Designed miniproteins, single chains, continued (5). Designs and how they scored, part 38

Each design is a single chain, and the fold is of that chain. pLDDT is the mean over its residues in the fold that is shown.

## One batch from the design tools (miniprotein)

Design m17297
Fold by ESMFold2-Fast:
Structure m17297 (fold): chain A 73 residues (1-73)
Amino acid sequence: APKVTSVEFGKEGIVTITGDFTPGAVFTVKVPQFNYEFNAVAGSDGKIIVKIPKKEGKVKIIVEYKGEVLLDE
């Protein structure tokens, strides 16, 4: 299974997830606080970039690949 190496919370709700991802692989990203779920595609450098519309307080991010949970913060 792919491994998550780091999660970086940037400005304007941008989250960068880095890991051992195959470029073009599709991951399911969930943010339960916002009832937000979408598919994210890994880039050439093994990064997934996610935009959360607004960040208020602590956010939990779940990353799944084919139903397997890779990250649950």
Scores: mean pLDDT 67

Design m17298
Fold by ESMFold2-Fast:
Structure m17298 (fold): chain A 75 residues (1-75)
Amino acid sequence: SVAEKVAALAAAGREASALVDAGDTARAGQILADKLRELGFDDLADEVLAATAAGELTPELLDRVARQAYMALLS
């Protein structure tokens, strides 16, 4: 259901945010990208992985990606 997908996205986003705060950006990027890909957001998953590789996985990027995926799930 859409509610289950939203809950899964929210859980992955919280875990990724906690890992970024802990300095584990590689694991944060992988967890979030894997969940985005499972939910059908391949382009967003690729963007997260590219940002992670570039050292650019910021809280601002996490929020934007989560918001974009959330809006797409509600469409």
Scores: mean pLDDT 87

Design m17299
Fold by ESMFold2-Fast:
Structure m17299 (fold): chain A 95 residues (1-95)
Amino acid sequence: SKIDELLEELEKKVEEFEKQVEEALKTLSPSQARQEVRRLTDRWRGFFGKKRGQINKEAGQDEKLFEEATKRLQEIEKRFQKIVDEADKEIEKKE
């Protein structure tokens, strides 16, 4: 379905985000890594907002489809937040 495609795009984007964060943590100083993680986070939030809007439109008036999509969006946002939290801890250890 279109909703499944949009959710798969978000899952791929969070995996890409994780890899970019890991690369920044390996190659950059703590201050540079913090700035890069912030930039990547802002970019991801914009992408997430756009895709969430598209998913909401595709779900329309179907309450069950909307609830199922919302649950999957929450799981994706939870994974994203975990990556951010772990990156912040890693940066603190290097300071």
Scores: mean pLDDT 87

Design m17300
Fold by ESMFold2-Fast:
Structure m17300 (fold): chain A 70 residues (1-70)
Amino acid sequence: SPFNEELIKEIEKNLKEAYEEMVKEKKSVEEFIEQLELWKERAEEAIKNEEVREHTIKEIEKIKKEYEEL
C-alpha cells in the first residue's frame, strides 16, 4: 500500500532528522539509542501491516547498529 510506504519514509525521515540534531548538540550515544528503542515501540504499535512493521523495525535496528559503532 502507498500509505504504508509513506509511513516508513516518514519514520526514516524523522530518525535522520533526530540523528542530525543529536550529533549537532553532542548528545550521548546512549541517549540516541534509547530514543531509537522508543521509536521501535511506536512503530510496532502504529504499523498494523506485518511486512511494513518488520521492514521499519529492521531499518531502525540498522541505524541503531551504525550509531553503536561510532
Scores: mean pLDDT 77

Design m17301
Fold by ESMFold2-Fast:
Structure m17301 (fold): chain A 80 residues (1-80)
Amino acid sequence: GKEAFEKLLKKAKEIVEKNGTITLSEIEKILNELYKEGLITKEEKDSLLNLIKKYLESKNKKTLTYEEVEEIVNYFESTL
């Protein structure tokens, strides 16, 4: 739901403010926590991870800015 993705973006912002960028592995950890809490489905988790992985591959990079995470998450939520 909307609350899950707001929590994801809040956690991503905290990591980016500390480290400058966020990795796919750090996003996967947050999504696993949201799944364990029952806030997202397994299918939503796997689909969002795959979307982020494809984005990183298309840009030939290993990390994301907060703005990139926010754009991808907002796009993904709009498809639900």
Scores: mean pLDDT 87

Design m17302
Fold by ESMFold2-Fast:
Parts: structure tokens; sequence; C-alpha cells
Structure m17302 (fold): chain A 97 residues (1-97)
């Protein structure tokens, strides 16, 4: 269904809040990840653009990079990459205990 600009902004803000409050991603990175995710599901950004964002702006953020890798794997329908991201996520959460 078509979404208004207000509905799009609300979705970005909600996802950014979840990333920041639940996973501890810095607010600036959480918003960038949320915007990239929404653009990806709308077909406005491809896996290559997501990789550029991950390797530049988000390169030093382990949690944001994991979320980006998950989105890239989903866009490419790469089940092996999704399994690798899941294993990396579990290992990172274990370290944060």
Amino acid sequence: AAASEEEIEEKIEREARELHETLGVPEEHARLVAEAHLRAIRGEIDAEELRRLRETVLRDDELASLVMDAMIAQLENDQAALAEVQARTEALLEKLK
C-alpha cells in the first residue's frame, strides 16, 4: 500500500527508537539504518548502496553493521549470509553480557 511522507517518517522514527533503545545502537546510526531499511523495502536502494553505507558511515558500529548485513542478505535472498549474520549476532550479544 502507498504510504504518505508522514507515515514513512513515523516508521523510520519507530525503527530507529527500537534499534537505539533495544540494541544500544547510537541514535545517529539507528536513524541511518532505519532509513536504509525503509528505502530497501521500497526498492529505492539496492544491496550495493547498503554495502557502501555499511563500509563507510557505519563501519565502526558493530550492531549497525550486523543489521545492515542482515538487510543485504535479505535483499539478495542469501540464506547462508543470513545464517552467518545470525551467528555473529549471537556471538556479539554473548560478549555484551
Scores: mean pLDDT 77

Design m17303
Fold by ESMFold2-Fast:
Structure m17303 (fold): chain A 70 residues (1-70)
Amino acid sequence: MKSPEEIFADMRAEVANASPDIRAELDRVIAETKALLADEAKMATPEGQQQLAALYVRAIGLVIQARLEQ
């Protein structure tokens, strides 16, 4: 699996020409993901891993939405 930073860089590139709303929402998802990754205690739990997966799925959805919008 790519590192989260590499995945987010790829996603930002994919949405570069999308609407400002989609780009802003992706930046929020990235910020929430970074905050979660900084919470080492939570990341050690299955619940933390599930939250990380949910944020990743949301980011992918935004990339797909950006492609459909264009």
Scores: mean pLDDT 78

Design m17304
Fold by ESMFold2-Fast:
Structure m17304 (fold): chain A 85 residues (1-85)
Amino acid sequence: MEKAEYKVFRLEGGKFGEEVGKGELEIEDGLVKKGFLEVKTKENKLVKFEIKEGSKMEELEEWAKKLEEFAKENGLGLRAKYSSE
C-alpha cells in the first residue's frame, strides 16, 4: 500500500510560512483507497478536495492538476511525505 501525507503552507517570500491545510492519499493495487486535501483560504474559507474511493490513476492525475492550480492561484506550497509501511 502506498501512502502520502500532505501539508499545505502559505508561501511568504518564496519560503514555507503558516500551515493552512492537510491531506492524505492511500493507493492499493493502482486504485485510490482514500484521498483528500483541506485548505483554509486567505478569506478564512475552508475548501476540501476529495477523490472518490476506487478512482484510477488517470483520475488521480486530474485531481492532482486541480490541486496544483488551486495552490498556484492561492500562493500555497504543498509538501508530500511518502510511506511504504
Scores: mean pLDDT 78

Design m17305
Fold by ESMFold2-Fast:
Structure m17305 (fold): chain A 95 residues (1-95)
Amino acid sequence: MDFPLTVTVKITKKDGSVKTLTVTINSPNDLIPQAQKIADEVFANGLKIGDTVTFTLGDESVTVTVTSKESLATVIATMLSKAKQGDTLTITVNK
């Protein structure tokens, strides 16, 4: 993976509104801190424990039930580790 890596993150909330963030990963050590920051943003925008979240990166899609903020950050870090320069990670909060 070449650094810096810039990824667009789109958070689709339960009401259908979208928040867009740009994240820059400068090294492998930034993956977890950036994932934690994104997890904080998703929780600040109405996600609750027990909700399901769908992640989409290119042709990959995964749906998880949120058990903790830390577990959400781990999934986000995994998705970011697969991203390439200019990719869009879509995070959809389902109801």
Scores: mean pLDDT 80

Design m17306
Fold by ESMFold2-Fast:
Structure m17306 (fold): chain A 61 residues (1-61)
Amino acid sequence: MVDREKLLEAVIRAVAWEELYGVKLSAEGRALVEELKDEITEEQLEKAKAELERALEEEKR
């Protein structure tokens, strides 16, 4: 059984990746985003974007 919070975080990260870098989501990914869209807050999305940017910068140097 997958934790709903863990699933939400994965979806939020996928949306953050698409918004920051224009990476196209799969049809399955888009369907999942639409299902959970109402449960995603702007704060969660902004946090995911910041975490993603930091992770990429740390990989660089």
Scores: mean pLDDT 73

Design m17307
Fold by ESMFold2-Fast:
Structure m17307 (fold): chain A 96 residues (1-96)
Amino acid sequence: SLEDILRSIGLVLRLIGLLLDARKIYEEAKANPEDIELLEKALKELEEILEEAKEILEELKKIPEAPESLIKKAEEIVEEIEEIVEEVKKLLEEAK
């Protein structure tokens, strides 16, 4: 239905917003690779973003007529956020 398509678009737009926030935090973390306090805060914020992104993806998957292309895009966004979390974890371990 048109309603399901519009709801799906809205959820993907929210995911794009979370991805942009995650990328900004990651850029700040890369600029300060020896700042343990900044990296710990960045990791906490990124883990919260990732959990919200996963919840949005599950909500999208529950929409009966959600376009497969939008589900795929949402999965790619969640995967990129997961990769950012893992990279910041590596920076934090190297800084310790």
Scores: mean pLDDT 91

Design m17308
Fold by ESMFold2-Fast:
Structure m17308 (fold): chain A 80 residues (1-80)
Amino acid sequence: PTLIITLPNGKKIEVPVESEMTIKELASKLSEKTGVSEEDLLENFEKLGYDPNEKITAEEAATILEELFKPYGAKVTLKK
């Protein structure tokens, strides 16, 4: 599966993910694609109430990222 983050200007960021992953694994993959540090991403996930060791599905990852990027006007979709 691939997470697609669509920014307000129409730019898309594609993040390939496994069907199941930890929040920490999601943060690592996001860091590689966005250039945001893994530490900053984990801090923001914690502010949303997510533990780094929590296991999530690709569908849950799409929802979590949409919450994370909502202040920036981004949309997140999952491509299977």
Scores: mean pLDDT 82

Design m17309
Fold by ESMFold2-Fast:
Structure m17309 (fold): chain A 138 residues (1-138)
Amino acid sequence: MKATEEDKKIMSKAVDEIIKLVKERGVKLSPLLRRQVERILAKENPTAQDVENLFLGIVYLAKTSGYHEEVEKILRKAAEEGSKVAKTVLDYLETARRVGKLFGYPEDLAATVAMVAAILAYHGLKEQARKLLDAASE
């Protein structure tokens, strides 16, 4: 699935805002989580199943909500501007939040960043996904 040029512009701005947040919080992805996202980025055509498998691994196996309120605010603004990619990420974050709340799983900025990067890659926004992933590794 490929994002439109308009969606790419909206998401590039949203990614820059998320990168600022990641750097301000000093959060890093675990080596395992980074590796899973990099595998999705390495695929010529990432599938919905690749995103779903990462999502299930984050939420159900890692026992984290993957939800982060400030990232959600950035993505809500992007979705209001017409980004379908941002809407897809928000749908996953809302599901992670509901599951996390039921099991008492904490919100996790790193897991949220990994989900955003994977969904960006699925929509063909691989440069934006890589930029976000690299920011969470420094």
Scores: mean pLDDT 82

Design m17310
Fold by ESMFold2-Fast:
Structure m17310 (fold): chain A 55 residues (1-55)
Amino acid sequence: SEEEALRELGEVYDLMRQGKKEEAIKRLKDMIERYPENHPLYKEAKALLDKIEKE
């Protein structure tokens, strides 16, 4: 559901704040595989993954 997806994205941000970048990356890759490409959260997860790679 949309609420569950938003919660999951929030958990990724929590991992990033804790410095657990490897776990955040794994979570984002899993989300990208589970959501369709036209889903807004797929786009957000992909953009966030690209950003983490620069940090």
Scores: mean pLDDT 78

Design m17311
Fold by ESMFold2-Fast:
Structure m17311 (fold): chain A 88 residues (1-88)
Amino acid sequence: MLEERLEELKKEGKITAIRRLVDEEEGGSSYIIEVKDKESEEEVREILAEASKAGEGGVSVYLTHSKEELEELYKQAEEELKRYREEL
C-alpha cells in the first residue's frame, strides 16, 4: 500500500512531513510531502511510480523541501478543491 511505504520513509527520516487532502465527492486524495533531500525525493518518486502502475490512481502528490512550502501548497490545494465544489 502506498500509505505504508510513505510511513516507512517517514520513520527513516527521508520524509519529514505529510499532509493529506481528501476529496470526499470524487473519492480521491492528494498528498503534500516534505522530503529531506534530493535522494529522498527520488526514492519517493519511485514509490509513487510503482503505486501508479499498480492501479492506485486518484492520488495526486506534491513534493516539497521546506515546511513553509508544504503549508503553502496545502492551502492552495484545499482552496482549489473548495473552488471546484463551489463551481459545480
Scores: mean pLDDT 70

Design m17312
Fold by ESMFold2-Fast:
Formats: sequence, C-alpha cells, structure tokens
Structure m17312 (fold): chain A 93 residues (1-93)
Amino acid sequence: SDEELVKEAESKLSEEELRTARVQARLIASYPTQAAREFALQMYVDALKRTPNVTERQVNFFVVTVHYFYELVEDKSRFEKLRKEVLELYKSF
C-alpha cells in the first residue's frame, strides 16, 4: 500500500532528516491559500523530477516530506496526484 511505501522510506532516513522533512512540510503548508500550497508543492515535486541522477536517499526524503505535508492539510484530494508521482519515483529504486 502507499502507506507501507511511506513507512519504508521513513525507515531509511535519519532522525535529523525526518525532522528536516517535517520543517519543510510545515513551510509548504504555511502558505495562506489552497492554491498557493498546491503551487509550492508542485514546484517542490518538479524540482525532484528535474534533478539529474537523483539518488534513492533524495527520493526517500521527498516521499516523507510530501507525506508530512499531506497529513497537515484538510483537503488531501487536491494533493493526491503529486503524492502519487513521488511514490512512483520511489518505486523505481
């Protein structure tokens, strides 16, 4: 399941990386409108997708950050596509 993939990604990161992921997620979630939060998350995911020779550790970090963001927002359905895109990248490693 998607939740099992997230837990697997979390298990591969250090406590400091997990703390940093939570801080990053909160920053994205702090944007004042739903549209601004969606735009910020889209740019974040696009940055990963445009990274040449992306590492498994980088993908793990993005999976966890997007998941923490997802937990913080009330309307989760709007962010499901971006969450799935990051999980698909994770599955390739």
Scores: mean pLDDT 81

Design m17313
Fold by ESMFold2-Fast:
Structure m17313 (fold): chain A 78 residues (1-78)
Amino acid sequence: EPKIEVTPVSKTELEVSVDGKKIATIKVPELSGKLRVGVSVVNGKVTVKVAKGSELLGEKEVVDESIPDGQYFTEFEA
């Protein structure tokens, strides 16, 4: 299964990678508590979302046809 990695690069930015490939850097208002990171891939359209509970903190869309279609999730504790 694809491995999602999440790395804080500043107090307000998370870098998201899939299988060692950097997909996006997402800006959020504050890195605090438990954050959920979701990566959804449909026909090469990659949507990366960062949420805290039910609140969407940030999202980014990129096109990358090398990533298999699917839905992948991880948790990050800031």
Scores: mean pLDDT 77

Design m17314
Fold by ESMFold2-Fast:
Structure m17314 (fold): chain A 93 residues (1-93)
Amino acid sequence: MKPSEKAEKAGEKASEAAKEAGKSGAKPSKVAAAGVSASGASASGMFGLGKEESGLSAEGAAKSALEAAKSAGSKEAEEKAEEALEAAKEAKE
C-alpha cells in the first residue's frame, strides 16, 4: 500500500475515533479539534504529500482523537484512536 494511502486511512480511523468519543460524552470542543485534525491528515494523504509529512499529520490527528476518547472515558473510542495512531506510524515508514 502506498504511504499516502496509509496516511489517508489513518486520518479516517482518527475521524471515526473522534466521532465515537463524541457519542460517549467527550466535550464538543475536543471532538471538533480532533475532527479538524483528522480531516487535515486525510486530505494531506489525498494530495500526495510525502510519507513523513502525511504520517506526521495523521499521527497528530490520532493523538487528538485519543485525548478526546480519554476525556469521554470511552474504551471503544480509545481503541479506535490507538489503531489510528498505529496506522499513522506505519504511514511514516
Scores: mean pLDDT 71

Design m17315
Fold by ESMFold2-Fast:
Structure m17315 (fold): chain A 84 residues (1-84)
Amino acid sequence: LKEVAELIARELGAEATAEETETEATLTVRISHAAADAVPAEVGEEVALRAAKEVKEAGYELSAREVEEDAESATVTLTFKKKA
């Protein structure tokens, strides 16, 4: 999961962090509006789809997706369930 976070951060010019437990994993990606090539909501959707595809190969399923936007950045939080 950390490798997926690093890949997404590199491609989007964003900050990404990953936390994993035995049954659940959380990926958080923060994108500055100045660094986004598209509207933050659209970038959040692309991040979610891309992360879900890569994490699915590791036996995770996307359980929840949340996008929070403020004046300076958009934060995408993806929650995955391992085998759940």
Scores: mean pLDDT 67

Design m17316
Fold by ESMFold2-Fast:
Structure m17316 (fold): chain A 65 residues (1-65)
Amino acid sequence: SKLSAKEIMNLVLAMIAAGTPEEEVLARLRELLAEAGYSEENIETAVAVVRQMIADRRARAAARA
């Protein structure tokens, strides 16, 4: 595939940093992983990781507020 899981995660992190809504980030992640040929199980694992990344960033923002 053209993109590794790491490269897809880096793209997703950039979207989160740009303020992209969570639903749009997760939809793009699912699309990219499906295009790369990952199984549904692997896609849901990656979605869980990204959901945690968004939650961690949100928690850090709240701690600074």
Scores: mean pLDDT 80

Design m17317
Fold by ESMFold2-Fast:
Structure m17317 (fold): chain A 74 residues (1-74)
Amino acid sequence: SLPNFDRILREAKKMLETDGLEDKLPNLEGNLRIALERLEQKYGQEYLENHPPVYLLPLVFREIAFLEAQGKIP
């Protein structure tokens, strides 16, 4: 399983709801899973386990933005 997935998903959902980006919620879980898998491949599972969700959220959103720009995710 992806480390800290449930915590990152919860915090990402709250951030999107706070910023009025509810239109992104339906794809959020899938997009987070893809982004976290790519970060795990790049940095390793231990890196994701050793960093709090608040630290990982900026990296995850940057990865999502990169994938969106490449047309790989909605």
Scores: mean pLDDT 78

Design m17318
Fold by ESMFold2-Fast:
Structure m17318 (fold): chain A 70 residues (1-70)
Amino acid sequence: SHMQRLQQRREQEEVIREIDEILEQIRAGEWGPEVRDRASQVLTRAQTLPPGEISAKVEELLRALEEVTG
């Protein structure tokens, strides 16, 4: 329904914002167990949402994680 679509969009915006915050922490040199756990949690949450703009943000986060762990 139209209302469900608006709710999903809001949830996507929340996840995107959290990914941006995690990326900012990584770029600021704040890498550690807390940031790692937060990244794992947001990636799990992103899997419950429809693909789209969120997919690009997930990809950006995965690349940042590879950079700090590889």
Scores: mean pLDDT 80

Design m17319
Fold by ESMFold2-Fast:
Structure m17319 (fold): chain A 85 residues (1-85)
Amino acid sequence: MKEEERRKLAREIAEKLRKVEIDMTLDYKIELMKKQNVPEEEIKKLEEEVKDEKNFEKNVEETTRLWNDPEFQKKVKELTKEKEE
């Protein structure tokens, strides 16, 4: 197996893991935006930006930033408690 093929596989695995994290973060962000009465147009714009492959690096950085924010973590915990009830 060529080093290029191994590098490609490692990148694909890392990309899939990052996409799962981005998708999960997007779902919570949308639920929080809906609770804040953010217009549907803004929510759709966010969904389109996150699904655009051109924004992948930006989405990774934003996801990392949000999960380092204690306020975002608290809001996500509150959302998960509401879903359990």
Scores: mean pLDDT 75

Design m17320
Fold by ESMFold2-Fast:
Parts: sequence; structure tokens; C-alpha cells
Structure m17320 (fold): chain A 70 residues (1-70)
Amino acid sequence: SFEELVEEFNKQKTVEELIDTTRKHLAEAQAANNERRRRFVMLLAGEKLRETLSPSEVNKLIQELLNEVG
């Protein structure tokens, strides 16, 4: 569920852990062809990464993750 995704992201304490969690859930959403879940994962990742990183750094990371997953 989307609530379980929020809890999973809230458990991550470092940028590296957030990136790994984002990569995993983006790959799972793409494999399931679930565009709504993919968009929600990107939204959650962006919000959490913005706590530590600048908007430009977040945008770059999200784009890199999307390109990596396909």
C-alpha cells in the first residue's frame, strides 16, 4: 500500500539508504507496470531527499534513477 511505502521511506536515515530504497521500489513499480506507484515513489523520494539535498541535486538524482530503471 502507499502507507507502507511512506513508512519504508521514513525508516531510511541516510541519502544512500533513500537512493537504494527508491531504486528498489521504482524497479518493482516498473516491473508491475504501475505508473501511479512509480509516480508516488518519485514524490516520496523527492520529499525525503530535499531534507538533506538542494532541489537541483534532488532533480538530478531522481532523473538518474528513472534513467537507470527504464
Scores: mean pLDDT 82

Design m17321
Fold by ESMFold2-Fast:
Structure m17321 (fold): chain A 65 residues (1-65)
Amino acid sequence: DELVERGRELIERASRDTGLIELVRIDGLHFEIGVRNDRPAHVLAGVGVAVELELLGAEAEVRIV
């Protein structure tokens, strides 16, 4: 699925750029994103990735890891 592939690439790039974000799981078009702590700046980074996934037509959930 092209959308799933683009979503994976988006998360992998964000993970590489920030070191704070990781892909936890994909279930259909639902992405679970992990953020390395609950600090506001880190959570905001995760929310930003979730918004980009939603703009692609997917659904995203942010989880503290």
Scores: mean pLDDT 76

Design m17322
Fold by ESMFold2-Fast:
Structure m17322 (fold): chain A 114 residues (1-114)
Amino acid sequence: KVEELIKKAKELLQEAEKALDNGDYTRAVRLSVEAAKYALEAMELDPSNKEALETAIRALGLAVIALNKLGHPEAKKVQELIDKAREALDKGDYETAIQYLKEAVEVVERALAA
């Protein structure tokens, strides 16, 4: 259910923020990508859900911060995809925004597999 997915995403995002504050950047990236995945699943069920969308963007933004702390060059690619998603949203194109956010998740996952 959309509400349950958003709740899980927010809980994971709070844990990611705590990991970032504690200097556990690898854990912060992992928790952020899981939060983004739950939020994106909620958006697949309800593409116009602003709360799910905002949660996904916040989660991926935290992943960018943590990847930058790790010195990971893929952080720039993730940020570019977030920026493209925001541009699509400004035009009301939720489908295109979701696709860019999904690509951002894939980039973060590849970075973690290095």
Scores: mean pLDDT 87

Design m17323
Fold by ESMFold2-Fast:
Structure m17323 (fold): chain A 95 residues (1-95)
Amino acid sequence: SREEARERLLELVREISELSAELQEALKAGDEEKVEEVRKRLIELFEELAELAEELGVEEAAELFREAIKKLEEGKYEEAFKLASKGIRKMVEHL
């Protein structure tokens, strides 16, 4: 349902925000092992966002999340989060 999709989106956004903070701290500390751990979790959450976007028919958001995953894999974190934020905005407009 729309309500279930909204709850799932809000939970994913919250988890991503928490992991984003962890990533910034790991990067400042030079903790490569923690950076890799957090990046892997962020990729999983961005994959869930892309799946949710496809289920809701918001293909433009799904494409943005897939591009964000590619940026995470490349270590381009600022670009990844910018793309994900744009995707989330499009999702919210359709909920």
Scores: mean pLDDT 89

Design m17324
Fold by ESMFold2-Fast:
Order: C-alpha cells, then structure tokens, then sequence
Structure m17324 (fold): chain A 93 residues (1-93)
C-alpha cells in the first residue's frame, strides 16, 4: 500500500512540480501531510527530490502531521518558495 499511495501522490505532485519548472520557478517547497502513512509520504518526497535534482531545482520537502506541515509551508512562503501541498490518507473502510 505505501508504494501505491506514494505513486498516487507522485501522479498529482510531479506534473505540478514540472509545470513550475517550465514557468522558470527555481525554489519550490513540497509539504505532504502523511500522519497515517509516513512511509508513503517519505517515498513520494524522495522521488520528488530526485526529480527536482535532475531539473536543477532548489526543492525543500516536509512529510508529517498537518500542524508541522502548515508551519513548514508558512516558513517556505516567507523565504520566497513556491509551495505545493499534498495529503496521503488510508482509504476509508
């Protein structure tokens, strides 16, 4: 499940990251809320970091609970980063 959830996050976030790159944005921050599935969030963040490195981008990532991710986003915006956010949840029963 973690890999499948990470892949879903990448399908959403990777095209958005690439679109910002094509617009000339050099500084991007990605916050992923992944309280229930931290391993899936970590896998998605690592894949996005690999993509950003290949594109020559300054990427900062955060994976964690909503409150910590919100603080990360606010700090990144103050430092001039464009922000992408994602949320990973377990499917409902």
Amino acid sequence: MDRELADLALVELAPRLYALHKQGVKKIAVGIVAEEVPEAGRMAAEALESLAKSLGLDLKTHVGPEEETKKFVEEALKKGYAVLTGELRLPPP
Scores: mean pLDDT 82

Design m17325
Fold by ESMFold2-Fast:
Structure m17325 (fold): chain A 63 residues (1-63)
Amino acid sequence: MEELFKEIEELAKRAMEAGYGGEAQSLLDRAKESGTKEVYEEALKRVKEILERIDRHRAQLAA
C-alpha cells in the first residue's frame, strides 16, 4: 500500500509541475483520507490519466 501511495505522489508532482496541481492535489487528498487499496488504485489510474492528457496537449503544442 505504501508503495502505491508513493507512486501516486511522484506522478502527482509531475502533474503539478505541468500546471495540473489542483487535480493532482485532490487525488492525493482522497487517497490519504481513505487509505484503502481500492482508493489508491483509483487515484493511481486518475493521475496517470492526467499525465496522458498533459502529454497529448504538449504534442499538439509541439506540432
Scores: mean pLDDT 76

Design m17326
Fold by ESMFold2-Fast:
Structure m17326 (fold): chain A 110 residues (1-110)
Amino acid sequence: SELEEKLKKLREAVLNRDVEKYEEYYKEARSLATPTQQQLLDAFAAVVRYALAHPDRLSDEELARILDLFEETLRQMQKSSDAEAEELFDQWGAEVEAILGEAEARRAAE
């Protein structure tokens, strides 16, 4: 799909920490997304902007893990009812909070 093509470009921009390309592909992906997918894209954008502004706070592996969960959740939303999509959004949020907690613990141990 056109959305899947934009998501591939968005993935490359995130992993390359390319802010300009990320913002471009985020806007394009958002325009092709359902309202529940747009909520997930907006939440993920907050995480990406945080990671790109603070490269010491979130490792490339931690960012890639959040990205992988984002992509899988977005694909599951495509097959889901609105209620199921909201549950998937909540589950993704909980997993991201866990990863961010692990990152904070890692920094505290350094």
Scores: mean pLDDT 85

Design m17327
Fold by ESMFold2-Fast:
Order: structure tokens, then sequence, then C-alpha cells
Structure m17327 (fold): chain A 90 residues (1-90)
């Protein structure tokens, strides 16, 4: 649980930093932040269970597909986090 939560928190911090550098639209940044917070909430409430991790990864994959063309640097941070979370389930 702690490792997965730390990965999600590190991702949120890096995404926020990149959003400031890239001057991301405030409305879009709010949407991104809400989805990232939802993924963290699922993992926290699910006590880091495999089912909770799988659900969080699906949210992050959907967000990655939405962002990969418009905000590729943010999408890459999300992709890296997905890969690290998948390693925790192996």
Amino acid sequence: MEEALQLLRDMQSEVNELALELDVDPEKLKEIAEKLAEAEKIVYEGNGSKEALEKAIEILRELYEELKESYPKIAEVIKKTIEELEKLMA
C-alpha cells in the first residue's frame, strides 16, 4: 500500500510541476487533478489490494489516452506510474 500511494503522490507532484511549466488550461488541470486524486482514493480505500490497483491503473490508462496528443510530457509521467504500479502486482 505505502509504495503504491507514494508512486501516486509522486506522480501528482510531477504532473502539477509540469502543468505549471506548460501553462496548462486551468479547467483541464482540474480535470486531470480530480482523476489522479480518484486513483489515489481507490488505492487508499482498497488498502492497496490488487483489485484496487487494477481499478486505479484503468483510470490512469484512460487519462493517458486523453492526454497523449495534447500534453505528451504529462502523459509520459502517467505512463511511467502505470508501469511501476503494474510491477507491484507481478
Scores: mean pLDDT 85

Design m17328
Fold by ESMFold2-Fast:
Structure m17328 (fold): chain A 87 residues (1-87)
Amino acid sequence: DSIIRANEEAGRQSDKIDELKEKLKKNPKDKKTALELAYHAGVYMGLTGNIGKGNEALNLAIKSGVKVEEAVEELDRGAEEGIEILK
């Protein structure tokens, strides 16, 4: 069942997003963690259509000193992967 698979993967991505958010709270200038957060938020958006997590991740990446263009590229890369997982 593709719906069950998509829901399980969305749950895993949500857990990863929470882990990365906590890591970034401890080190707010960790650009690598901020970019990884943007990617996984993108995957979650691609799987679920939930743009709120993507917007939050983008804002956190910008606050960490990541260029807007780099954060958007990671978010988009993740969204494409999330869509591919649904196939």
Scores: mean pLDDT 82

Design m17329
Fold by ESMFold2-Fast:
Structure m17329 (fold): chain A 80 residues (1-80)
Amino acid sequence: GSSVEVTENKAVATFSRPARPGDRVVVTAGGEILGEKVLDRPATTAEIELKKPVKPGDIVTVAVLDANGRALDFATGKAK
């Protein structure tokens, strides 16, 4: 399955299926969007810079959405 590693200012997502051009990777914690990236090429990983720092132990979710907003994949990780 997909996985995510989270530090204070960054999430690194590894996808179980390659993401496609136009797919959107969204990082959320506590109901807030902390970062997002629209992919312009196929990818098995994405690094997303967070808009604000997370605390160690915070639960962060990464979702991969297609061009129509349909969820394709997700991963949950705990900040270190």
Scores: mean pLDDT 80

Design m17330
Fold by ESMFold2-Fast:
Structure m17330 (fold): chain A 76 residues (1-76)
Amino acid sequence: SASEKIAELERKKAGAEEMLKILTEAGARPGVLANLRKAIELYEEAIRALKEGNIEEAEKLEREGDRLLDQAMQGG
């Protein structure tokens, strides 16, 4: 359901926000922090798209957010 998918995206966003906090305190590279901030923004946009019934747009935004989160986790 849309509610279940919104909850999933909210969990992904919360995880990225926690990672951003930890890596900021650890002095991570600016590029890593930028990727995390962009992933958070994309998850927020995906949640809004789902609330508006725009499923296809939400899926595209989630995929891009996941890609940037993966890059950040790899030290990109």
Scores: mean pLDDT 89

